# Designed miniproteins, single chains: the designs that were tried, part 57

Each design is a single chain, and the fold is of that chain. pLDDT is the mean over its residues in the fold that is shown.

## One batch from the design tools (miniprotein)

Design m2097
Fold by ESMFold2-Fast:
Structure m2097 (fold): chain A 61 residues (1-61)
Amino acid sequence: KLKELRDELIKAIGRLIRAIGDLLDARLAGDKEAEAEAEKEVEEKKKEIDRLEEEIKEVEK
């Protein structure tokens, strides 16, 4: 259902923005362990967005 997928995409983008914020905070603090964890979170959020974009494209057809 297109509206539900679009809402999920907006929420996923919000989570990505937060993850990027956490990554920047870890880099500024020089915390290499937190930086590595935040980088993994950013990658996971990007994959989630890519999947939602593909699902939206399929529903629009």
Scores: mean pLDDT 81

Design m2098
Fold by ESMFold2-Fast:
Structure m2098 (fold): chain A 68 residues (1-68)
Amino acid sequence: DILTALKALEEVAQRYIDGARADGKEDLAKKFEEVLKKIQEMIEKNSTDKAEINKLAGELVDLINEYA
């Protein structure tokens, strides 16, 4: 289910926004917020674009690696 996948990505993005902000990493938190915004736009549009979901998942992984 594409909606389930998007909601999972939304939850992950929100957790890392909260974590980055708690650590004083505001610029990184803003990068996670940009990815979250794209995920939320896909949910609002009822998008079924698996390629875009995979791209957003990749962007999250890259930011998570930057956070570590």
Scores: mean pLDDT 85

Design m2099
Fold by ESMFold2-Fast:
Structure m2099 (fold): chain A 91 residues (1-91)
Amino acid sequence: MSREEIDREVDEALAVMYLYLAKKALEQGDYDTAIEFAEKAVELAIRSGNYELAADAYEVLAQAYEMKGDSEKANEWRKKAIELRKKALEK
């Protein structure tokens, strides 16, 4: 296993952790914390090449923005999630 492979596995594991924390923050009504953790999950998931995980994080962003009353940003993140799910299916 190369250093690049280890870094990718670490990024994916961290993305899963941040996505879990983002979903918990959403459940608790802490939408700002949910946005922060979901943004970190997106960055790490894309860097690791896990587009399905990144799409899940975009859906959390969309839900958080919708709950904050920002339907325009929510719709933007939902569109990005759909695009990434298409990429995941093409693998």
Scores: mean pLDDT 83

Design m2100
Fold by ESMFold2-Fast:
Structure m2100 (fold): chain A 92 residues (1-92)
Amino acid sequence: AEAAARAGGEAAAAGGKGEAGRLAGRNAAEGGALAAEGRAGEGPEGAARYTAGAIAAMGAAFHVSRIGGGGEAGAAGAGAAGAAGGFTIGGG
């Protein structure tokens, strides 16, 4: 969860938002987790939002790697999020 938040936060910060981007990244991850927990019991709608987040995290991680930020945390975040969401929706 935190790895995905870092990927988004760092990408936003690199884009020029600085601290605002970091706060947005952490808030998005925490809000996403709460929303998913509440809606997980309602089935595929929760899964759909997880998949959207995974795709966004993948894009952010790739961009951070190009910037030279090391991207290891970002890549891990994208992979973890993608595995969780993608497998549930596509692998079933």
Scores: mean pLDDT 44

Design m2101
Fold by ESMFold2-Fast:
Structure m2101 (fold): chain A 103 residues (1-103)
Amino acid sequence: MEPTVDVEGPLARDEDAEVRFTLTVRLDGREHVIEGVVTRDGRVEVRTSAGDAVAEELAAAMREGAARGADLTEAVSGAVQGAVAAAFRHAGADEADVAAVLE
């Protein structure tokens, strides 16, 4: 999809035009908290707890998912979907693990 993303918009380079979100993922009974910021330009910055390799993989997948989004809503959706997919891959997840993550 190639939507018209008005990167500089009428609010002209306002860095406050960002979506902030917190994603909590449960894998193997552990909670991984990822704080993300998605800009209108499709840039994703995510921060995780230090030394959490699972959260780092989730963050990388979020950046890749957001980069495929052509507008802010798609970038946020792509980031979340990327994190969920990476979490399932990391856990070797089947339906049982999916149910556990969603609880």
Scores: mean pLDDT 57

Design m2102
Fold by ESMFold2-Fast:
Structure m2102 (fold): chain A 65 residues (1-65)
Amino acid sequence: SVTSLAAGDLLLAAAEAAGNRVEIREEGGKTVITLTGETDEQLAEAEAVGRAIEEITGWRVEVRR
């Protein structure tokens, strides 16, 4: 829904504000988000945000160092 997509965009902005790199791509008609962090705190934030994005939007999220 439009509301779910807007919530996803806000969560991506939160991940960037926490210092994570955000990359968005399309695979087979599905949105895939990659969140990259350098510190354990950034990785923990990326995992929490990634789970929320997957639950709200149905997008796939990958977390990397």
Scores: mean pLDDT 78

Design m2103
Fold by ESMFold2-Fast:
Structure m2103 (fold): chain A 101 residues (1-101)
Amino acid sequence: MTDDERLRALVQAFARQVAAQHPEADQSLLDQMLDPSASPLELVRAAAGVARQLAAAHPDDRALLRALLTYARAVVELSANDPEARALAEALARELQARLA
């Protein structure tokens, strides 16, 4: 499996989990995360949007913030060949780490 295939699988798994557990999540962003034609950059942008929405909605849920940080770090690793996608994931990871401080 390529890093792009792993990234897509990770983003799709995250979208399904969010749809099941967080009815407040932006459906248009979830739809973008599940779009088979979306580029890696578009997938990371949509996932970062959802993660920021969840962090803002649940600022005191440290377990959720840690889970989102784990996803952000995994996206950074899988985005090594896409500098824009990596930069978005790194920015998200820094934001989530700051919330956990």
Scores: mean pLDDT 86

Design m2104
Fold by ESMFold2-Fast:
Structure m2104 (fold): chain A 71 residues (1-71)
Amino acid sequence: MLEELIKKAEELIDKAVEAARAGDTSAFLQLMDEINKIIEEIKKLDPEAAEKLTERRNQAVQEIADILNAR
């Protein structure tokens, strides 16, 4: 269901941020690939929900870039 996909994408975004904070670049990249695939699936069902998740993903990526630059 669409709601399950949205929830899964949000959980994966949170995990990606945690992986980046822990310095696990490999886990971060794997999680980002999974997030991108789920967003693409959501886009076929609800483009507006996919756009909101893309914005959340982009915000998380900016936070991660700041964390990595601080190291």
Scores: mean pLDDT 80

Design m2105
Fold by ESMFold2-Fast:
Order: C-alpha cells, then sequence, then structure tokens
Structure m2105 (fold): chain A 76 residues (1-76)
C-alpha cells in the first residue's frame, strides 16, 4: 500500500513538472495553477507514505504537507 502511495505521488510530481515547464514556455497561468495543484497533491501523498514507513503520525505529516501546499498556492 505504501508503495502505491509513493508511485502515485511520483506520477503527480512528474505531471506537475511537465505542466510547470509548459506554463513557463507559454505564459499560461491556468497550466501553472494546475501544476501547483498537482504538486500539492503529490506532496500530501508523499508525506503520508513517509509517515507510514517511518511509523510516524500520519495525520501530523499530512497536515504539514497541506499547509505547505496552501502556502505555495497563496504565493501564486
Amino acid sequence: MVEELRREAERLREEAARLAAEAEATGDRALFEEALRLAGEAGILGAKALALEAGEDVEERVARARALAAEERAAL
């Protein structure tokens, strides 16, 4: 299960990077916003996977990841 979370997080991170590169090339704000959204989702899934593997508090790690994602979107 944890490996599924890591695989999904990696997929979303790669997709976010692709969209971010396209947004920089074209100046398309909608692509940039979508890239940030996907990067945030990837971060949350990655944090959950890491917490599960380390035996840490999953909710605490997820809450921190959500806060970072929200901050990044607010900076946009």
Scores: mean pLDDT 79

Design m2106
Fold by ESMFold2-Fast:
Structure m2106 (fold): chain A 60 residues (1-60)
Amino acid sequence: SSLELLKQQLKEKIEKEIKESLLLMVDSIYRLALKRAKSEEEIKEIEKEKEKLIEIIEKE
């Protein structure tokens, strides 16, 4: 029981750290994409894709 609890705690910590790192990478990538956008329409599409990706990461 104690070993199983430790495994669960480690899994939760790793999962949180992975999600945090992924969110930081997403922010960096989309920040660059936004700077390269040529129109307001492209900006809207980039923001929508970023939102979808963040939702996927948070659900995992």
Scores: mean pLDDT 84

Design m2107
Fold by ESMFold2-Fast:
Structure m2107 (fold): chain A 96 residues (1-96)
Amino acid sequence: MQEEIDKEVEAVFNILKAEGLVGEGRYDEAIKYAEKAIENALTPEQKADAYTVLGEAYLKKGDYEKAIEYFQKALDLDPTNERAKKLLEEAQKKLE
């Protein structure tokens, strides 16, 4: 239980760190932290949040196809993730 709680805290920290790095334009570093968050995630919802940030980093890098893939993975894990839904629509519009 303690080790699971510690991993959950690490997952949340890595998600927030990745989001901050996306905001700073540090997309390759954001990808690394989002990938760590995916490894540390204990719930489908945490994993969906991590995939959402990973997709946003790829979207900001101009890799729209990869961004769509990760947003779809996020929604497969958590269909209620509003951020993933909005970012998926943005990525799809970029391919128009």
Scores: mean pLDDT 84

Design m2108
Fold by ESMFold2-Fast:
Structure m2108 (fold): chain A 56 residues (1-56)
Amino acid sequence: MLTEDDRLALEAIEAAKKGDFENARKIVEQLKERGADEQTLKFVESMIEIIKKKKE
């Protein structure tokens, strides 16, 4: 099973893929509050930005 931080990271990416960028950002803030690794945060934020650029 994935860690809780991995699960939240995937949920943020899936929200962004659906165009729900507000929910994606909320999940990223939750990851920051949980003290998720910088690599995890960087990966999630990069994926959200890539998805956003393709949808905007």
Scores: mean pLDDT 79

Design m2109
Fold by ESMFold2-Fast:
Structure m2109 (fold): chain A 59 residues (1-59)
Amino acid sequence: SLAVRMLMAEAGLSEEVAREVVRLAKEGRFEEAKELLMTEGGLSERQAESAVRFAAEYG
């Protein structure tokens, strides 16, 4: 999906982690998706919030 590819390219996530972020975001598990982006992608809280919104919309 577009969201998986963008998360890999811009946040440096592996495909497995990017797919998990998209899955969690689509399930409405936004805090868990944000935590993965911060711990695995090294994103700030603000960047993770933006990325979760993108994953929910375009995943």
Scores: mean pLDDT 85

Design m2110
Fold by ESMFold2-Fast:
Structure m2110 (fold): chain A 71 residues (1-71)
Amino acid sequence: KQKEAFYEAGKKLVREFGEEEAKKKIEELKKEEEEVLKKNEYSEEEIKLREELWEALMKGFEEEVERKKKE
């Protein structure tokens, strides 16, 4: 499942690189996504799916950050 993979990717980024470095990597990936969206004409359904995948990634990131704050 694509959402599950993105959610796990967000958690792994924080686990491997820490909050600050993971945040930088996510920002770089978002910039790449913006460039892709500017060059291509995506359907509303495709844009919505991509947004849901990014939300899953951010959810994983936020949950792992919160877990580390409690430690």
Scores: mean pLDDT 77

Design m2111
Fold by ESMFold2-Fast:
Structure m2111 (fold): chain A 58 residues (1-58)
Amino acid sequence: SELEELGKKGAEAGMNKDIETAIKYALELAELLEKQGNTSGAEAARKSAEDAKEEAAK
């Protein structure tokens, strides 16, 4: 599914230390989850993106 594919791409980017791409996919995943009514999942994905942004800013 689209949700699963975005999750996989985000995880892959994280493993490859491509923080910018990981942030992008995490935010897209959060938006998709929010539209599907999964608010807790969307918040978790946004938190991951925020943490990655802080890491990248270092």
Scores: mean pLDDT 75

Design m2112
Fold by ESMFold2-Fast:
Structure m2112 (fold): chain A 82 residues (1-82)
Amino acid sequence: MENILKEPSEEDKKWIEEMKKRIDEAYQAGDAEALEAVRDEISKKANESKNITTIINFTLLEIYAAVGLVDLLGSEAVLARA
């Protein structure tokens, strides 16, 4: 069984908590640019990971950031960004 029982490393757990904190802070500040930057960083890190539990956690975090971004920008602001 390929490491499905291996928890994310303590470094990965801390990184996830840090990214969630940055998402929350950017969202509260209404800073769409910071939120987009965090989302991009999460996406890049997910692509580099080989631990399936870590990849799932990073993907959920990326979705969390994307939801915040959509909520901040709305449909009209998304068109302005495109």
Scores: mean pLDDT 70

Design m2113
Fold by ESMFold2-Fast:
Structure m2113 (fold): chain A 114 residues (1-114)
Amino acid sequence: EPTREEMLEAQGLLYLGAGQRYYKAGKYQLAINYYELSIKLYGEDDARAWRNLGDAYYKQGKYQLAIEYYEKAIAANPNDWRAWGNLGEAYEKMGDTAKADEYYAKAEKLLKEK
């Protein structure tokens, strides 16, 4: 018999898959809604989940929200070179080239250490 926890985890995975499909289809608000549902049921500790939310907000042109979620991703995993690079792109879109260059340099350093 599936436990309540197993059922919630399975539903979280279904929401993650739905979010990914909507993101690929360019339906970023639906992707965000499903990623948030997935995180609540499946897990909140994965830096990748925070980066997925940041990516979706970035695609909507909501660069300040994208920055907040990328910062959550790097707080969860400081070695996530993609999160550092995406943070740089978001700051570049906001016209903060100095911070963008700093975060791009951090991403490049981490990628080379891989």
Scores: mean pLDDT 83

Design m2114
Fold by ESMFold2-Fast:
Structure m2114 (fold): chain A 77 residues (1-77)
Amino acid sequence: MAEELLERAEAEKDPRKAIRLYLEAVRAAYEAGDLETARRALEGIARIANASKDLEVQIEASMAIIYAAVMILELEK
């Protein structure tokens, strides 16, 4: 499930849709205890933030990064 969401996010060309899919992947990875998939989703969101010139996309990605980072820190416990 989490890996399928990650693959869909990686294939998504729309940055806002990709961010939503990456966040779903983070949630699914957190529920499954899958630290590796959660980290890969965070990296995907960070790539979108760095590549986008759209301020709204950059803000959405930055908020998603904070959420994903908190979930990853809980998984590392």
Scores: mean pLDDT 84

Design m2115
Fold by ESMFold2-Fast:
Parts: C-alpha cells; structure tokens; sequence
Structure m2115 (fold): chain A 60 residues (1-60)
C-alpha cells in the first residue's frame, strides 16, 4: 500500500480535487482533513505517483 499527502491553500479546492479523483478511480482511497488530501492505493508506484502529481497540479 502506498500513501501520499498533499496540502492545499484552499479547503474547498482540496475537497473538489479529492471528489474528482475518487470518482475517476474507485481503487484509490482519498481522505480530506481541512486543507490536507491523503491518497492511499495498492496500485503500482508509478500510478500512485501519477495521482499524487495530478493532485498537486490541480492545487496550483
């Protein structure tokens, strides 16, 4: 299992990105606590990193 955490400047943006990611791939577990988005998956390292980078990019 891989786990990554991304912090946003905007809590609403964090929630929006998390919902979009969860809707795209139900195999990943996305949790939001305030401005922090946590991604957990059993996917390959490359796939998990890809999702993490996407979340970072959409937070910008």
Amino acid sequence: MFKSTVEFDDEELAKKVAKELEAEDPRIKVTVEGKTVTIESDLSVETHIGYTLRVIGEGL
Scores: mean pLDDT 77

Design m2116
Fold by ESMFold2-Fast:
Structure m2116 (fold): chain A 63 residues (1-63)
Amino acid sequence: DEHTREGIRLLGEGRYEEAVERFKEAIKEDPNNSEAWGGLAYALDKLGRTEEAREYYKKMLEL
């Protein structure tokens, strides 16, 4: 979807806080979007929010 594509682009640009926002919107639109969960976890890990990243990686693996 558009939010997932925007999130991936923002990750490539190093804009991790904005990527988090886009991936959260993608998940809100489709909670089964494993790519968005993975992108959210990756962005959070890059921001040093390692515990949150770990929980979202677990969520991704459950899909």
Scores: mean pLDDT 85

Design m2117
Fold by ESMFold2-Fast:
Structure m2117 (fold): chain A 57 residues (1-57)
Amino acid sequence: SLVEANRRLAELGRRYWEEVEKGADPGAVAQKTAEEGREDGRLISADTRREHALAAA
């Protein structure tokens, strides 16, 4: 649902700031994650399927 998607985004944002506070480069972390997903494209589809499987289990 949209509410759950927003919650996941908020958690990602908190993790992002945590890494920044620890001295990590936020741009590098974000870029690496985005490139991985875009390269394959399967990650996005697999994520939806995995969530359904986990909810059913």
Scores: mean pLDDT 61

Design m2118
Fold by ESMFold2-Fast:
Structure m2118 (fold): chain A 85 residues (1-85)
Amino acid sequence: NIEKLYEELKKAAETIPDPELRAAVLGLIDGLYEAIKNGDFRKAAILSVALDLVLVGGLLEGRVTPEQAEKIRKLLNKLMEEAEK
């Protein structure tokens, strides 16, 4: 269920303590979900890469924990796998 994965992904992102990183990640998640709903899988793939890069930047700056980033990344991967079906 793509909607359930989207909801779980948003909940995980809401745990990010840095408000600017949290807002950026949530915005990318919302854009990714809209792209999937519209059947624009190319845009969804680009946004998923952008989300991974933003998370890596947050990790390097100490703005998100490795555990939080890994949880978000696993949910993102599951969402993308379901969207490809």
Scores: mean pLDDT 87

Design m2119
Fold by ESMFold2-Fast:
Structure m2119 (fold): chain A 56 residues (1-56)
Amino acid sequence: TRTAPAPPGFTPEDPTPEQIARAVEYVKAGDLEKAREVSGLTDEQIEALKAVIDAA
């Protein structure tokens, strides 16, 4: 499924450091879906974290 960038409705807030830390653990373990579930981040945010982690 693909969606175009939605028009400005609600500006999403930046993820908290704790959410990032929690997601990072699962992303490194390869559990992307778990990362999004426990952190509450969106799929796009999880992908961004994965890219940063993979690069770092």
Scores: mean pLDDT 68

Design m2120
Fold by ESMFold2-Fast:
Structure m2120 (fold): chain A 61 residues (1-61)
Amino acid sequence: DQADLDAVTALSQKAAELVQAGRYDEAIRLLREGAEKADPSTAEMLRRQLILVERLAAERA
């Protein structure tokens, strides 16, 4: 579904912007909530991004 794909892209971009702003907790929350509501394939993509953001946050703590 194109609309779902566009929504996921927008959510992923918003999470990346939060990371650039140093707002890691908000980015992590956004990605977790997105993955929770998504279909399995989309959830896998968002969880992969979540793992990368969590690692980055840990390195900056």
Scores: mean pLDDT 79

Design m2121
Fold by ESMFold2-Fast:
Structure m2121 (fold): chain A 67 residues (1-67)
Amino acid sequence: MSLDELVAELERLAREAREALAAGDLETAKQILDRAMEVARQLRTLDPVIGGAALRDLEAVRRELEA
């Protein structure tokens, strides 16, 4: 998967996670977040700066959901 494809998938997953959160579906939001973190780890392998930033943002969202 290309860098652009991984970025596009992260953007799609972020939108889906926001929709799940707005619906009060924390379980679905958590599953989407776990998938997004997998994509962000792949992105970090191709671009450590962009992928690292994405992982930090997703970890912050995960902590918010667990709090």
Scores: mean pLDDT 80

Design m2122
Fold by ESMFold2-Fast:
Structure m2122 (fold): chain A 58 residues (1-58)
Amino acid sequence: NPALLEKINAIPDEKVREVLLLIYEMDLGKASAQTVLEKAKEYGLDVNDLLLKKAALD
């Protein structure tokens, strides 16, 4: 959904936005789940909460 990318870009938290963009790329087969997990851990973010947030934006 291209509208999802626009919604993600509107998120003011840069770290949350970056990991949500990686999850978006992962769903397109352009990023690995491991990359998402590593970046979320680096930023202190719960990947399951981010997956739910992405689903809510769709």
Scores: mean pLDDT 80

Design m2123
Fold by ESMFold2-Fast:
Order: sequence, then C-alpha cells, then structure tokens
Structure m2123 (fold): chain A 55 residues (1-55)
Amino acid sequence: MLSAAQLQARLDELSKQLPPDLAALLREGRDHYLAQGRLDDLQALVDVVEAELAS
C-alpha cells in the first residue's frame, strides 16, 4: 500500500504532464483527500488520472 507521501509525489509528477488548469484541480483534490485522511480516495484519484493520461 502506498503511503500518503508516495501518493502526493505521484500526483505531483502527473500534474506536471497536464495543462495548468487541470494540474491545479488535481492539487486541490489531493489536498482535500489528505486533509480528510482519505488515502483510498487519493489512490483512486491517482488511478483515474493515470488512466486518462494513458488514453
């Protein structure tokens, strides 16, 4: 299972591959889930973004 720090790092890396507006939305989602301690939701966010970038 990935730690919160690993999920943060992965989302930060993915955000660099997106337009600035979408990158900002990802950072907001990351911060929201981290503040709530919702690591499973944060992992789901990573998975969705990776799937979109793979399309």
Scores: mean pLDDT 79

Design m2124
Fold by ESMFold2-Fast:
Parts: C-alpha cells; sequence; structure tokens
Structure m2124 (fold): chain A 72 residues (1-72)
C-alpha cells in the first residue's frame, strides 16, 4: 500500500480523463463511492501500462480486482 504512489496514479487518471478532479477530492474526503472509482481507474491505468489491456474501458475493471492490484 503506497498512498503517495496511488495518489500520483490518480492524478494521471484525472489527466487522462478517466475520473474528474472532483471525484478524487471526494475520495480524499472519505466518500466510499468516489474512492472505489479512483481505485478502479488506477487499476485500469496500471493494467494498460503493463501490456494487459483486458479491460479497455475504466469502468469495466471490477473494484475488487483494482483494489487487489493497488493494495499489495
Amino acid sequence: MLAADARRLAEEAVERGLISRETLRAAEAGDPEALRRVIAAIGALEHSRFGEPIFRAPTLLSPAEAAAFVAA
């Protein structure tokens, strides 16, 4: 679990248009739905980077799979 690294990836997801800045701010404020969206977007971004683009859309990656990838 690397909170700083996950936040950097969340910023990348905002820049790529996968999530909004407002969603990231809500997740930081403790909104569980916003947090799930951030985790899913980070997971989709990382899987795409590592050459396994199984899910082409950020919303197709399950929150459980994204959380398992982020939480190591």
Scores: mean pLDDT 61

Design m2125
Fold by ESMFold2-Fast:
Structure m2125 (fold): chain A 65 residues (1-65)
Amino acid sequence: DEEIKELERKIRELEKRLEELDRQREEAIKRGDTESALRIDFEIGVLRVELAVLRLILKKMKREE
């Protein structure tokens, strides 16, 4: 189903973005840039919630097929 494939693509893109943010956060911590590290951590939290919601929608769609 094309809708399922579209959701899976969006989930993969969010997972890649989270990996990039995790690397940036570690770099900020190593530099002692606590302000940047905190901002990135907040952004990671927001994206993790979005990812969880999309995964729940995907599971529901797959169950109904």
Scores: mean pLDDT 83

Design m2126
Fold by ESMFold2-Fast:
Formats: structure tokens, sequence, C-alpha cells
Structure m2126 (fold): chain A 86 residues (1-86)
């Protein structure tokens, strides 16, 4: 089905788009772009873990969610610091 094919293509880009952006930014030394891509990757992982926790109770998922939230906050702070230097 054309709709299913478009959904799969969109899903692939949603997963791999930020990973590609991070690699390209690293190669260019673009720290701001790299941090933006890392935040998008971490936010997607957070959403997946939150959905998993809603389906199945898990202390491991709760710990992973807390770690991801802390990582996202650190990345956002670093991004703001980089933006202030420009």
Amino acid sequence: SEEFEREVERGVEEVFGPVRERLEARRRGDRERELEAEIRIAERELRIKEIALEREPSEEYRREIERLKEEIERLREELEAVRRER
C-alpha cells in the first residue's frame, strides 16, 4: 500500500535523519548542529521508553527515563552555552 510505504519512509527518516545530521555536524565541527541532533535523538529515545513504561511496569525503564531526562537537560545547557559564545 502506498500509505504504508510512505509511513515506513517517514519512520526511517525520523530515526536516521538526526543520526545523519549529528555525523555531518561533527565532520564540519558544527557543535551547535551536533547538539541539536543529539537532543532530538535523546528526546526520541525518551518517548519510546515512556511508551514502553506505560505498557509494562519496569524499574529499569523508570531509571532509563530519568537518565535520559538528565542527559537532555545537560545537552540543552551546553547548546545554550555554545549559542551565547556566538
Scores: mean pLDDT 81

Design m2127
Fold by ESMFold2-Fast:
Structure m2127 (fold): chain A 66 residues (1-66)
Amino acid sequence: LEELYEKALELIREIGKKLDELGISNSQNAARLTALALRAIGAYLDNDEEGLKQVIEDAEKLLKSL
């Protein structure tokens, strides 16, 4: 669980850094990052491994789209 949570946070951090570097850190992208972070935190607190895997998948898709 901790490994999945750490991976989710790492991907979210990478997305945030890339958005900032590209100068597209607007309200829509900030909301998307916040939603991913809250989903990861919630899944971790709920001991929801599948929820964390879904956050990782969604984060990877977002990162690849940038």
Scores: mean pLDDT 77

Design m2128
Fold by ESMFold2-Fast:
Structure m2128 (fold): chain A 60 residues (1-60)
Amino acid sequence: SEVERLKRMVAALESGIADLEKAAKQYRDLGYEEKAKTYEAAIKQSRGWKALLEKKIAEL
């Protein structure tokens, strides 16, 4: 079903966000500020997409 498909996408995004957060912290701790910023931007974007998918699930 569409709901099941979207829920799997949300779960994948949650896992991806966790990995990106770990990477961002590692780069920040190493002093690679530019790399950390790119990961932080990806986290923000992924959280936005997750919120939109969760809203779509609620409408179904």
Scores: mean pLDDT 88

Design m2129
Fold by ESMFold2-Fast:
Structure m2129 (fold): chain A 94 residues (1-94)
Amino acid sequence: AGEEAEEEAREALEEAKRGRGREAAEEAAEAGGEAAEAAEEGQAEEAAEAGEEAARAGTRAAKLGEAPAEATGGAIAGIGGAVTGGLAAGKAAG
């Protein structure tokens, strides 16, 4: 799960670098979801890192003017979910 989240986040950033804002936003939202899943599975560190990368990709996609606001919001929500899930599972945010 954590490795999948990281891969999706990297794909999102690559699409953003190519000027494909919509594709980057969609990949960033998927990476955010995978990061939340990884946190639930106890991979809190990997989930947090992947969620941060996804949010950066989503923000870049939004700046290209082609990303839906909900896709960027999804990436940010994924980070929030990953952090909250990790804390709720007793994973230290240290």
Scores: mean pLDDT 62

Design m2130
Fold by ESMFold2-Fast:
Structure m2130 (fold): chain A 71 residues (1-71)
Amino acid sequence: SEVEEARRRFDELVGEASRKHPLAGGYALKLRKAVEEGNWEEAERYIKDLEKISPEAGKAAREYVELVRAE
């Protein structure tokens, strides 16, 4: 599914970002929790935090969140 592909890409790019910046994993964890709780405003904040660390990880996070919201 598109959600599964987006989640895999998100996890891969966060993994890469985490090798250079430890906070990337923390932001991803909090983003997943916000998505799980339906807290879209908090999810957007963590997407922006990820974009500052890695534009690619942030973009993947944004695509993942939008697909989850569409369900």
Scores: mean pLDDT 84

Design m2131
Fold by ESMFold2-Fast:
Structure m2131 (fold): chain A 51 residues (1-51)
Amino acid sequence: SNLEIAEEVAKELEKSNKVVTPRELQIRFAEKRLEKENSPEVKKTLEALKK
């Protein structure tokens, strides 16, 4: 569920005293999604976001 992934990302950011950019937030979300589903499409999206 996208909601569960969003909750996990939010919890990790709350534990950190760091400000993240919108791009970094997208990268974190994509990384969590890749952990939940083994999707080549998500992996390609993550590679594009990191570049």
Scores: mean pLDDT 73

Design m2132
Fold by ESMFold2-Fast:
Structure m2132 (fold): chain A 99 residues (1-99)
Amino acid sequence: MSKEEFLAALEAAAHVLSAATVYVIGKRKADKLMKEGKYDEAIKTLEDALAEVRRHVERVEEIAKKYPDNEEVRSFLETARRILEDAEKYLKEMKEKAK
């Protein structure tokens, strides 16, 4: 691995960790708001978290385009996309419960 590829893999890892952290915090806050009957605030909290998760995923996708043969970067992209899919699914389920 070149120095540039190593630094790119570290940047991708940092974005994955940030996406996971934002989602976990947003989900916990939204869950508490749902239990309190504050449905609009809960949905907004998770929508804001999802927007931040998407931004981090887009950054990992940009890195993956520059280093398409790097296995670590590909693994981080797969993880980032799964976090986004989980967040989108959770928001959909929360909107259904708020009805």
Scores: mean pLDDT 89

Design m2133
Fold by ESMFold2-Fast:
Order: structure tokens, then sequence, then C-alpha cells
Structure m2133 (fold): chain A 62 residues (1-62)
């Protein structure tokens, strides 16, 4: 598992990939706020947010 800081960094990377795939900036902003809030709750929240973003990315690629 990633630390809360590493999880937030990973979430930012995943959000950049989602932006490249054409997800609107408003949605990226909303998801970033969610990821920041999740990371602030601890490593568990941060890692859960990463998992959700990886699932979204996989869904779009398929």
Amino acid sequence: MLSAEEALERSRELLEELRELGVPEDKIEQMLKGAEKAAASGSGGGNAAVGELERELRRIKE
C-alpha cells in the first residue's frame, strides 16, 4: 500500500491520464478534490481513491 502522500501523487498521475482521454476539466477538478480529501483521512482513504481512479481509467480504456 502507498502512504497518504504517495497515494495522492498517484491519484494526480491517474487524473492526468483521464484528462488525456478527454474527461472534462470540471470532472477532473471534482475528482482531485475527492482524492485530496481521501488522502487527508489517511493512507487507507488515499489508497481507496487510487483504486477508484484506476477502475475509472480501466473502464474508459475498455
Scores: mean pLDDT 80

Design m2134
Fold by ESMFold2-Fast:
Structure m2134 (fold): chain A 60 residues (1-60)
Amino acid sequence: MERYRRLARLLAERGLGGRSYREIAKESGLSQSTVRGLLTGEREVPPELRRAGQEVADES
């Protein structure tokens, strides 16, 4: 599965499941530093992740 799609789904579930950065990194296949950077705004959001996140958010 695509890492960005997994990350977008995990971010959508985070408000319900309370996952940590380490758990999100493990399940998405991204590094913990990348996940942290994306969530804190230190890292720019890739277009693929933005699309996946918007689709998941719009469905929710």
Scores: mean pLDDT 65

